Designed miniproteins, single chains, continued (3). Designs and how they scored, part 51

Each design is a single chain, and the fold is of that chain. pLDDT is the mean over its residues in the fold that is shown.

## One batch from the design tools (miniprotein)

Design m9869
Fold by ESMFold2-Fast:
Structure m9869 (fold): chain A 96 residues (1-96)
Amino acid sequence: MEERRKKLYEEALKELKALWEAIDNGDVDSVEKHAKRLVEIAKELAELGDIDGVRAFVLSLATLYAAARSQGKEEIAEVLEKYLDEAVKILNEAEK
């Protein structure tokens, strides 16, 4: 479990960096790809019982959503909001 969780965190950091770069570049397709992968990682962390990891993902997506909104990147913000909502649902299910 610990080894798999560590690999998921390493992949998540890589995906978060790619997501930041995609937002900066205005690349909507890349934003969707990386945000979707982050939600998939959040699901796997939830299955491993890492609720704190899922919460960190929700916070990260919320931060990126706020950044996209502040930059006037509404299309990117809409994509991020969709995946933020999905991550919140994963967190809520994991806390049951």
Scores: mean pLDDT 84

Design m9870
Fold by ESMFold2-Fast:
Structure m9870 (fold): chain A 61 residues (1-61)
Amino acid sequence: SLDEALAKIREAVEANHREAVEAALREAGIDTSPEVVDKIGTAVAAGDDELAKALLEKNRK
């Protein structure tokens, strides 16, 4: 689910581990281009769950 994907991404962002963020996004079927990874990572780090979810939905393959 989207909430499960967001939880995994948040854990990776909190660990400051970019490779884990990319892996979580890839597992969720999200585009892992650098721009998308950076936008989603920034939203999650800021605690903006609404923006993070919107970006996840927008960038699904």
Scores: mean pLDDT 82

Design m9871
Fold by ESMFold2-Fast:
Structure m9871 (fold): chain A 66 residues (1-66)
Amino acid sequence: MIEELEREFLELAPELDTREKVEEALREFYRRLMEGLTPEEREELIAQAGPGMGELLREIAAELEA
């Protein structure tokens, strides 16, 4: 569930003291999220995310399908 994974990410936040660590954790979080989703659910998530985040999510989806 998105809310549960988002809560898990927030629990990690106190350990993320640099922009690079935050960005890496964010990519890993979304990769794990998308691994559990169907292709249809991934497309819905990408659509909801907006332009910048949507591109990141499309890149992750492409990596998972490769």
Scores: mean pLDDT 70

Design m9872
Fold by ESMFold2-Fast:
Structure m9872 (fold): chain A 75 residues (1-75)
Amino acid sequence: SKVEELKKEAERYLAQADALGASPETRALIRDAMDEILKLAEEYEKNPSLPKERYDKLIDRLRQAVRDALVALQQ
């Protein structure tokens, strides 16, 4: 399922953040963003009331925020 794949993605991002020496605050930001992605994916699978394009845009925004945070840790 998409939720299962997103859980694995969350674990990889948190492991990467930990390996890069992320602060508790940065780690929490990444965790909270991934938790929101998981919540949105679960809600969409149960009740796809949102147009797919709108759902995809919301997920993409949250994923981009996580990626930007990880890139910032590498600078």
Scores: mean pLDDT 78

Design m9873
Fold by ESMFold2-Fast:
Structure m9873 (fold): chain A 80 residues (1-80)
Amino acid sequence: MEEELKKKLHELILQTVALVLRAIGALVDGNRKEAIKYLDEAIKTAEEAKEIAEKLGDQKTVEELTKFIELLKKKKEEIE
């Protein structure tokens, strides 16, 4: 149902943010391999969030998540 999908969307966005913060922490510590792992996980949770936003018809969130996923992929390529 719509309310359940909205809750799941918010949970996935929070998970994505937490993973990005962990990736930043790993980069600050010089742990590039761990940063890449967290970025991969963040990309996956963001892609799941985007799929739910598409099911909800939330085009603004879809566009924002699409741009964010592209940014995360670019950052991952820069540190690989």
Scores: mean pLDDT 87

Design m9874
Fold by ESMFold2-Fast:
Structure m9874 (fold): chain A 116 residues (1-116)
Amino acid sequence: SISLVESGGGTFKVGESVTLTSKISGVDFKESLIAWYREKPGEPLQLIASISADGKKTWYAPEVEGRFTISVDFEKKTAYLKMENLKLEDTATYYTMVSYKTHLAFGEGVEVTVVE
């Protein structure tokens, strides 16, 4: 009954910006921890950003801090990952995760390819 649908992926050039979106249903958005993970080619799944249920606490992996911004729109029940100054190493599949009570769910992911 929990659903996460990511969008906004594609092929981008180094230095461009993109915002990924995730439409989340089946949870109380204000009681949910929301996070973005990525899986790079040949690497394990990595937590890159998270936001607390009240929207007041954010965390970022060191390699994306200052370039990526996580946000939520409680009215639209949508999570965002704004990715600025894209680098070749940002090429990955990006997943939203929601943690709500005892439930943890991932979306199907969205592919981001960064080229010169």
Scores: mean pLDDT 89

Design m9875
Fold by ESMFold2-Fast:
Structure m9875 (fold): chain A 92 residues (1-92)
Amino acid sequence: AEERIAKDPNDARAWNLLGVEYIRQGKYEKAVEYFTKAIELDPNDAEAWNNLGVAYLKLGKIEEAKKYFQKAVDLDPNNWVAQANLRVVVKR
């Protein structure tokens, strides 16, 4: 993934995949950086917006997570994962 970014730094999918790997490792701040790069390259990638929301949720930043899940749903209303995540963060 890092080797892929070194060869093509405009590969939004590589940034997103590396962000997911950092979530798996519990490195949530690093995941935020990588998902942010993915959305800078492809701002219409609903999956990357949803993943950014997950990273913020893991950091306890609920309001930021809500905004990013909402953005993912706005871009792809059929993204059931983003819809489910948004529902979880708005319910008490």
Scores: mean pLDDT 82

Design m9876
Fold by ESMFold2-Fast:
Structure m9876 (fold): chain A 56 residues (1-56)
Amino acid sequence: AVEELRRRIEGRDAEGVYRLATERLGLPEDVARHIAGLVEAGDAEGAWRLLEEALA
């Protein structure tokens, strides 16, 4: 899951990140949407930081 998330974040696949975060990681929709928004904006660092915080 983590490796697939990295690939989707780097590839700017916001929809793929949102789906994986909600279905596989069980993250809340609002958090997953925020991460996906950062991915779409090209903020891979911000997306990864928020993801790590949500999984902690």
Scores: mean pLDDT 78

Design m9878
Fold by ESMFold2-Fast:
Structure m9878 (fold): chain A 64 residues (1-64)
Amino acid sequence: SAEDYYQKGIEAYKAGDYETAIAYFEKALELDPNYEKAGDQLGVLLALLGRVDEAQAVGKKYKP
């Protein structure tokens, strides 16, 4: 489920595996495009990594 992928993303984030965390958050949003928790965490993580344009695009793509 979207929640399961979100939880896997959080586990990867806590482990410092940011690319795996991004992939899991994207998978959660693929299953539920309005899953705000995954969208918010993906946006924050992309911004933290300096990928600001991608972070802004997440909000527009999944929740305009």
Scores: mean pLDDT 78

Design m9879
Fold by ESMFold2-Fast:
Structure m9879 (fold): chain A 76 residues (1-76)
Amino acid sequence: SALVDEGAALMAEAVAREKAGDYEGAARLYAEAARLFDEAARALEASDPEQAENARVMAEAARAAAAEAAARAAAA
């Protein structure tokens, strides 16, 4: 899925931003990745429920990572 691939690319960029100490930038990228994974889950819901569930899990992980990065940015 193009949406899953785009979301995964944003997750990788977010991880790179975290390693560089850019927690605010990482939080934004994680939030955008979550949005793409949510879109993928909706697109796959009727045709491939297992892939839709995997996309929902990825979206939840991305949202959790965004919240953690945002909290870390706020604590600086």
Scores: mean pLDDT 88

Design m9880
Fold by ESMFold2-Fast:
Structure m9880 (fold): chain A 78 residues (1-78)
Amino acid sequence: GSLSPEQFELEVNSALAYIWLAIEKVSPKPNKESIELYEKAAQLYDEALTADPETRASLVEEANKLMESAREIFKKEE
């Protein structure tokens, strides 16, 4: 069977975290703090993919906070 919409969104978010991590690593001016935040977020999304529903929710929330923190670093450097 296909994944639920929530599980599909989680897989997309996991893939996006890895994509953003890769983009940051190959950028002309890679930000180390952003790299570490994207790496941790990707790890949490991966763990959430194999977790039970209750654990998954808390892992996704933590990963989302790390992604937002990485975005805030870019805003503060302007």
Scores: mean pLDDT 78

Design m9881
Fold by ESMFold2-Fast:
Structure m9881 (fold): chain A 59 residues (1-59)
Amino acid sequence: SALDVARRYLAEGERALAAGDGRRAAELFNKAGTAAVIAGDEELLARAQEGARRAAELI
């Protein structure tokens, strides 16, 4: 489901962020955000947007 896809990309983005890979984290959080929009989950979208913001600071 789109919800499961969003959660998976969010988790992968968080792992990439923890590893210091800002570019990969940004890509994963953007994919999570798209899936969250499709799923209609505003909380997951907000988490993906915050993750993308933090990832951008590493680039």
Scores: mean pLDDT 88

Design m9882
Fold by ESMFold2-Fast:
Structure m9882 (fold): chain A 69 residues (1-69)
Amino acid sequence: FEEESEKLREERLEEMKKLVKEMEEQGADQETIEKKQQEFLDEQLKELAELLRKAGDYETAEAIEEALK
């Protein structure tokens, strides 16, 4: 499971980098890009929590969501 979640995290990170480059091409401000990155990281953690919930690890999923708060 850890290897699969790490692979997903890696793919999400690459996706974020592509998003940032697209925003730069559109002329987005650095602050706007950073806000988008924060939102992306937030979504990443939520997806991890959902995956853990699906795997039956509800306690860890809740801990992640509480830490995000």
Scores: mean pLDDT 74

Design m9883
Fold by ESMFold2-Fast:
Structure m9883 (fold): chain A 69 residues (1-69)
Amino acid sequence: AEKAIIHATVPSDHHAAIVDEVKAAGGEVKENSQDGKIVVEVPVDAAAAVANNILSKGGKVEKVELVPE
């Protein structure tokens, strides 16, 4: 798998920083809800770094899916 989809909830204080990190990693924001829920697609090699960034900022990682090729 080349890409991973991460489903997470992020605090509003860190939302913009997490979005910027996703884009810097070559990822894309797929969904962004009013409750702080976010769905992002990132390269598989960036998935651990993005997930750790969310957790370190007080967010929750709800699900990580590998995109089948």
Scores: mean pLDDT 78

Design m9884
Fold by ESMFold2-Fast:
Structure m9884 (fold): chain A 65 residues (1-65)
Amino acid sequence: SIEEEVGARIEIIGLAIEGGAEKVEFKDDNFYVYVKELTEKVREALKEMERFAKEKGLGEVFLYE
């Protein structure tokens, strides 16, 4: 449902921010995650985001430094 899709998007954004992302942008049905430094914590958060997005059938997760 739309409600479940919105909830999943909020969760993905939260995971990225908690993981140390500077900014997360949702556009063209994809997630764009911006980071200053690719730390181990950020890498782990990114893997979880990608797994969650795939599981829920959402868009892709792209990383920008």
Scores: mean pLDDT 77

Design m9885
Fold by ESMFold2-Fast:
Structure m9885 (fold): chain A 82 residues (1-82)
Amino acid sequence: MEEEAEKIAEKSLEELKSLKTELEKEILEGLGGIALGVAKVIGKGEEVEELAKKAAEILLEKGEKDERLAYGVAALEAFKTL
């Protein structure tokens, strides 16, 4: 789990570095929310939520200041592991 969270954080960080506008950040945050909703419907909500939370914490430690954006990107990357 921890090792998987670190990989998700690395992928999330690459995605965050590619963002150039506030709108792109807002869209990515929204997609993360959608991914969490879908995970809940298919019975994987707890797994994705826990993994996203751990990955988001790593992103915040690495200098990301937007907590919502960090969690959204991490949630989307965690969902991709299903």
Scores: mean pLDDT 80

Design m9886
Fold by ESMFold2-Fast:
Structure m9886 (fold): chain A 73 residues (1-73)
Amino acid sequence: MPLSLEEARASLEAARELLEKARELAEKGDPKWASTLSAAMLLAIAASLGPEELQPEVEELIEEIKRLAEEAE
């Protein structure tokens, strides 16, 4: 069951906003950064079930999520 282009884009945009929020929380030392980053990753994975057109953006976002997780350890 692949996501529609519109659903995948919405999921990708939501993931980007959560990544930005997680980065802000991590900079403040707020432990909520971890759960926020996890939510961003789940939405990015959901977007990966969408059309091939979005896959480069999904891959880039997943790599950014991984980088923040590594930095915030």
Scores: mean pLDDT 81

Design m9887
Fold by ESMFold2-Fast:
Structure m9887 (fold): chain A 88 residues (1-88)
Amino acid sequence: MAKQHLQKGMSAYNEGKYEEAVKHFEEAARLGSDLLSAVALEFKGDALAKMGKNEEAARLYREAAELYRRAGQDGVAEKLRRKAEELE
């Protein structure tokens, strides 16, 4: 289920349907494991940034960074924290 929402979200994002992508990534984050949720929150942030919602995107990047850190992905977490700072 969570993987299906990730796939649908990515498809919507590639088609420029950012509002639809956000909804699918949100469901993927809710249903997934810590790592899958981190990926989904990162993509949700990307979609929100495309919509000009930079403050919301920055918040999601920080949330995703925390989940990536818990999954042992410290390098990805640090990149997302910097990406969040660049949006604010």
Scores: mean pLDDT 84

Design m9888
Fold by ESMFold2-Fast:
Structure m9888 (fold): chain A 57 residues (1-57)
Amino acid sequence: MKEKDERITEALRNKDYVEAAKLFIEEGDYETARLLALAAEKEGDTEEAKEILKKIE
């Protein structure tokens, strides 16, 4: 879990919201993953953001 925490921090620092959302899904934090997926859609990663939102269900 410590390694994923570091990767989440790096993804957020790089504003890679898609990667951060995927990492939060792996941790079971679907609420945070949803917020990050919406941020990714706003940044233009619409296709990947929609796929993440479908996985949260």
Scores: mean pLDDT 77

Design m9889
Fold by ESMFold2-Fast:
Structure m9889 (fold): chain A 85 residues (1-85)
Amino acid sequence: MKKLKEEAEELFERAAELAAEAAKLLKEAEKTGSEELRKKAEELGREAEELLKKGAELLKKAGASEEEAKQKGLEAAARAAKLAE
């Protein structure tokens, strides 16, 4: 159980970092009109979403509730917002 929870936490942290990078690139794309930056932001956003799903699945496998998994996802989103500053 401990190992699965640690793996889930690592996935949530990585997802937050990717989401923060995507947000920064999207902001830059809006300023510059760069389609390339927008595309990169979308790709990073997709990777972050996949990592969040994997993290939630690992938490459930470790015996966590759906509420706990959702809460961890919200925490990752809040961390991403802070990192994007």
Scores: mean pLDDT 80

Design m9890
Fold by ESMFold2-Fast:
Structure m9890 (fold): chain A 94 residues (1-94)
Amino acid sequence: SVEEEAKKLAEEALKKIKEALEKGDYESVIKTFEEFMEKMKELMLKHPEKKEEILKITSEFMKEVGEMLKDDPELLEKVEKIGVRYYIETEEEL
């Protein structure tokens, strides 16, 4: 299902972000976050009837990323700006 695909993408992205943070690889944190947001945007555009479910999964992902980045406010601000950009782009294309 689309929901299962979205959940799997979120789990894989969270694991990759955690591993990148443990290595101090902030470039990989940002890249993984952008790649995840792009995939979520593509899923919402392909399955607009599942928009609410995908947005819920994306929101839960954002909350977990925020918790992981709570000790790095500069990095958190960068990923939040990316999240806002993808939200606007997705709404404009829906």
Scores: mean pLDDT 86

Design m9891
Fold by ESMFold2-Fast:
Structure m9891 (fold): chain A 58 residues (1-58)
Amino acid sequence: DYISKISKDDILDLLSHITGLSKEEILKLSDEELKKLLKEAFPHLSDEQIDTIIDVIR
């Protein structure tokens, strides 16, 4: 799927564009805050997919 082909940098770029936060600001977020942003940015993703994205970023 699309998400499984995205690198850490690509995910950070996408989140930066969607949220208006810098990549550094996104990396400073807690896992709970990051999960909330991912759910808001990608409301169609499952909790398992969001956890995978967090693992890639961390």
Scores: mean pLDDT 75

Design m9893
Fold by ESMFold2-Fast:
Structure m9893 (fold): chain A 92 residues (1-92)
Amino acid sequence: SLSPEEKVSELLRKAIRAAAAGDFEAAYRYVKEMLELSKKDPLARKTFLMAARALPGGEKAVEAFEKGDYEKAARILTENLRRAAAAHPELA
């Protein structure tokens, strides 16, 4: 029922909420699911890349993703979300 873009946006929202709650394992799982969708679907990929680039330090996650290092991309993005959540507790 969700478009590829809506699926990425929902996973990002879940990852942000998990990170804000201190559940970094759940945040990492949602990030990995976003990366898996982005590997398979061009619209999901475009939405993911735009969202990642909007985060401070997100360019490093984009670089890792484009190099095929999905483990590194997931780790960097999860850390970027943790830092964003700590700076913006209203995202919880």
Scores: mean pLDDT 85

Design m9894
Fold by ESMFold2-Fast:
Structure m9894 (fold): chain A 99 residues (1-99)
Amino acid sequence: SAARREEAERLFREGLDAFKAGKLDEAIELFERALELAREDPRLRGKIHLALAQAYYYKGDYDKAIEHLELAAEYFRRAGDEKRAEELEEAAETLRKEK
């Protein structure tokens, strides 16, 4: 629904603010809540998984970062953004080789 999408976008924005403030655990919690409400919006789900990947990367959890990069790629592909999906798959493979 539109109301759930708006709430998901609000939580996503709050998560980005927490991330910028270095509050990584708070950002992750907000992103996970946004993901629950985003439902079948593949572009929004892709953005949230990319943000989760970045948060886990800064926490040093590279396995979680790779997992969320791959999920972000899948959702951007479902949204019709093949170029973004390929870029994220390459980022995941690069991170897998470097750790």
Scores: mean pLDDT 90

Design m9895
Fold by ESMFold2-Fast:
Structure m9895 (fold): chain A 76 residues (1-76)
Amino acid sequence: DAAAAEVARLLREAYERIRGKTPEEFKRIVDEFIERLRALGAEVSDVEYDEEKATVRFRVRVPAAGVTLDVELRPL
């Protein structure tokens, strides 16, 4: 499914872009990608930021593909 493939591509891109970033840059990049996911018609919920660990967790549902993903992003 094209929608699921685009969501997977954005998540991979987000993971790569947050690598080695400061906490401020990390949060900005994550917020940008959440908006891009929503623009694709994905539903993003349960967004939880842990600023001390520079980690974010959220759930992505792609209604067009019938897919739900639990996502965790952190800089390496």
Scores: mean pLDDT 77

Design m9896
Fold by ESMFold2-Fast:
Structure m9896 (fold): chain A 74 residues (1-74)
Amino acid sequence: DKELAEEAARLALESLEAYKEGNEEKAIELNEKAVELMGKLKDPMRALELAVEAAKAFYEGDWEKAKKLFEELG
């Protein structure tokens, strides 16, 4: 469902940010949580695509755009 996919994308974004900051332990923990949630979705590949697009928008500095893109694709 959209809520699970959105939560997975949020965790993936936070994991990517932690990894970029050099906090590997936190990045791994957040990523594992995101993968667990993606595994509960009917289409895990779609969830991964959504997470990647959201991450791109986040790194462009537009968190609201990241959320909107994610919801449009979900």
Scores: mean pLDDT 68

Design m9897
Fold by ESMFold2-Fast:
Parts: C-alpha cells; sequence; structure tokens
Structure m9897 (fold): chain A 62 residues (1-62)
C-alpha cells in the first residue's frame, strides 16, 4: 500500500541520512515532487534500496 511504502521510505531515510532530509521535503510540497526529490537523493548516493522504494511510491502516486 502507498502509506506503508511511504512510511518505510521515511524511516529508512531517517536511519541512513538523518532527520535533516525531512525539512527539505517541505510541508507545502506536492507528494509526487517530494518523492521525486528522494529518488534523486538515492541515485546521488547510490542507494538502490531507497531508489527502488521511491520508484514504487511514485507509481502508486500516479
Amino acid sequence: ELEELADKLAILLAEKYGAEERPKINKSSDPKEAIERVLELAKEKGDKEIEELAEKVLKLLD
């Protein structure tokens, strides 16, 4: 489910990269844009786990 995958993604981001990424995903954001930002971050860091999870969330948002 979308919510379960989004929660898992948020937890993994916080554990691997710290809570500092949450302030950059701003409260007025389009959810799709927020997840696309996460996907970009995952690709930049070479984190395939976060990349795959972000892509799954994007598919559910579209």
Scores: mean pLDDT 68

Design m9898
Fold by ESMFold2-Fast:
Structure m9898 (fold): chain A 56 residues (1-56)
Amino acid sequence: SHAARVAGLAAGQEAAALGLSPEEARRLGYKAAKTVGGDEAEAQEAGELAGRLAAE
């Protein structure tokens, strides 16, 4: 869903700003997507997106 993707982007940007690891960002993106009603696949995609953003 759009909400899950936005949650993943926001989590990744926040993690990057805080200097968190890609692994921590992945967990944050996953959790954020779940809290906005994303399913398992959406949460995994959001986590991966957040992790990639934090790796930059």
Scores: mean pLDDT 80

Design m9899
Fold by ESMFold2-Fast:
Structure m9899 (fold): chain A 80 residues (1-80)
Amino acid sequence: MSLLEKGELLRDIAKVAGFPAQGYILMGKLYEKAGKYDEAIKAYEEAIRVDNSPLAYKNLAKVYEKKGDFEKAEEYRKKA
């Protein structure tokens, strides 16, 4: 299985296990590793939507910084 296929499976397992935010965070990290920053942002936004995760805010800030959106990166770091 590819890294992304494994991440999708882990995300779904985390949802069933009652930790859906952790699954989205894992997907976001896998998208970042693949250089898919827009997909990583969507995954971290879903983690925030589910449980307002401080870790998701930190990771989202990092991805925006990598995309050159320093204003959003600072905004999300302040929320973490």
Scores: mean pLDDT 77

Design m9900
Fold by ESMFold2-Fast:
Structure m9900 (fold): chain A 70 residues (1-70)
Amino acid sequence: ADVQELADIGTVINLLVEGKEPPKELAEAAKRVADLPIPTVGHADPQRAAQARANIEKIREGAKKVAEKY
């Protein structure tokens, strides 16, 4: 059960990273991605850490829009 959920979550993240909208069939996985806490980003370069955090938040916002749509 959990293996399929993790696979679907990974697919949603990959689609959003590629700038693609996940399909309706992955709406549950998109909701799970939207609800994930943003991890603390540790990086030697503060600018790189800020950019990584911004990228994670952008993916999360994309997932929220998909979850809200379906």
Scores: mean pLDDT 71

Design m9902
Fold by ESMFold2-Fast:
Structure m9902 (fold): chain A 57 residues (1-57)
Amino acid sequence: SKLEEILKLIEEIEKNSLDSEKVQENIDKIIEILESEGIKLSKYEAVDFAVLLKMES
């Protein structure tokens, strides 16, 4: 599912937290997945979404 793909990308961000380029690539992929589902996010909203998902865990 799209949610599972997003969660995997968040895990990859955590695994590669010291690699800012990899973190940015994975954030961009999350935005692309959400846009494919009709959810249009600004960069700011995408960051808030990722932070919220991590904090809810």
Scores: mean pLDDT 70

Design m9903
Fold by ESMFold2-Fast:
Structure m9903 (fold): chain A 100 residues (1-100)
Amino acid sequence: NEEKLKELEKLIEEDPTAFGYRMLGLEYIKLGKYEEAIEYFKKALELAGEDDPVALELLGEAYLKLGKYEKAVKYYEKALEIAPNLERAKENLEKAKEKL
């Protein structure tokens, strides 16, 4: 399904939305392509005004999967500053800290 993913990328890049970039990032997570996922989550965050706790949480998760624990911690902490009740972000933040 990489061909359909590439076509979806082109369509979303021509008419970008934060939701569209977030969905592309999640598809790249499913493929194990975490660096590409990070690129799209950053684009989603930029469009959402950089204070979207969901996009920040997804960035933290992608960095955690890459083993970039320091960056994962930073993004989870930012997500929790905006939305303190994100239970998965709290759990993954502690997991990332244990790896430092």
Scores: mean pLDDT 82

Design m9904
Fold by ESMFold2-Fast:
Structure m9904 (fold): chain A 76 residues (1-76)
Amino acid sequence: SLIEEAKELAEKAIEYAAKGDLVTAGRLFVKAWKLLQEAKAPDEAIKLFSQAVLYAGAGDTEKAKKLVEEAVKIAK
């Protein structure tokens, strides 16, 4: 499903961000975001996803992962 693909891309993006590769992380987050939009994810899920991106960029890997999981649960 689009939601499962978005989750996989977001999880990979968080791993790249944790390694300091913010360019690859950003590209993967954009791909995940487009899949969430195509799946017509509710605004609440998109908001949580956006917060996950910010925390990943700030180096808070665990909070980023939790926010992605919450966004995906709402989008299902």
Scores: mean pLDDT 86

Design m9905
Fold by ESMFold2-Fast:
Parts: sequence; C-alpha cells; structure tokens
Structure m9905 (fold): chain A 81 residues (1-81)
Amino acid sequence: PPEELFEAEVYAALAEIYEAIANLDVSRGDYKGAATSYRKAADLYEKAAELLSPVDPELAQIYRDKAEQMRKKAEELEKKA
C-alpha cells in the first residue's frame, strides 16, 4: 500500500542521514558518536527492508546488506572508543 512504501522511503532516507552523520563523526574522531549513529542507521535500514520485502525484494536485500555494514562499522568503532 502507498503508506507502507512512503514509510519505507522515510526510513531509508533517515538511515542515509544517520550514516552521513556517522561518517562525519568518524572524520572528527568521535568514534562513540559515530557508533551510535551507525546503529541508528542499521535499525532504520532494517525497517525499510521489512516494509519493502513483499513489494521490492531486491531493494529490501540492498537495505539489509546496508544494515549489516552499518552494524559492523559500529562494532569496530566501539572497540576503538
């Protein structure tokens, strides 16, 4: 339905924003802030993927892969912080 597709777009857009914030935090040496933002991005990409799974399974898989990458980045940064 249109509402679920819109929600998925919003979640994906927010995830991209948090990913960008995390990348900036890394460049500034804020590893704790970056880890938190990557975890938020991962959660949002997962939500987008769940909503898209029945409609666009290929895009859903892309967002699941992004979520996994964000989680790995957060875990690596938590070890440095």
Scores: mean pLDDT 87

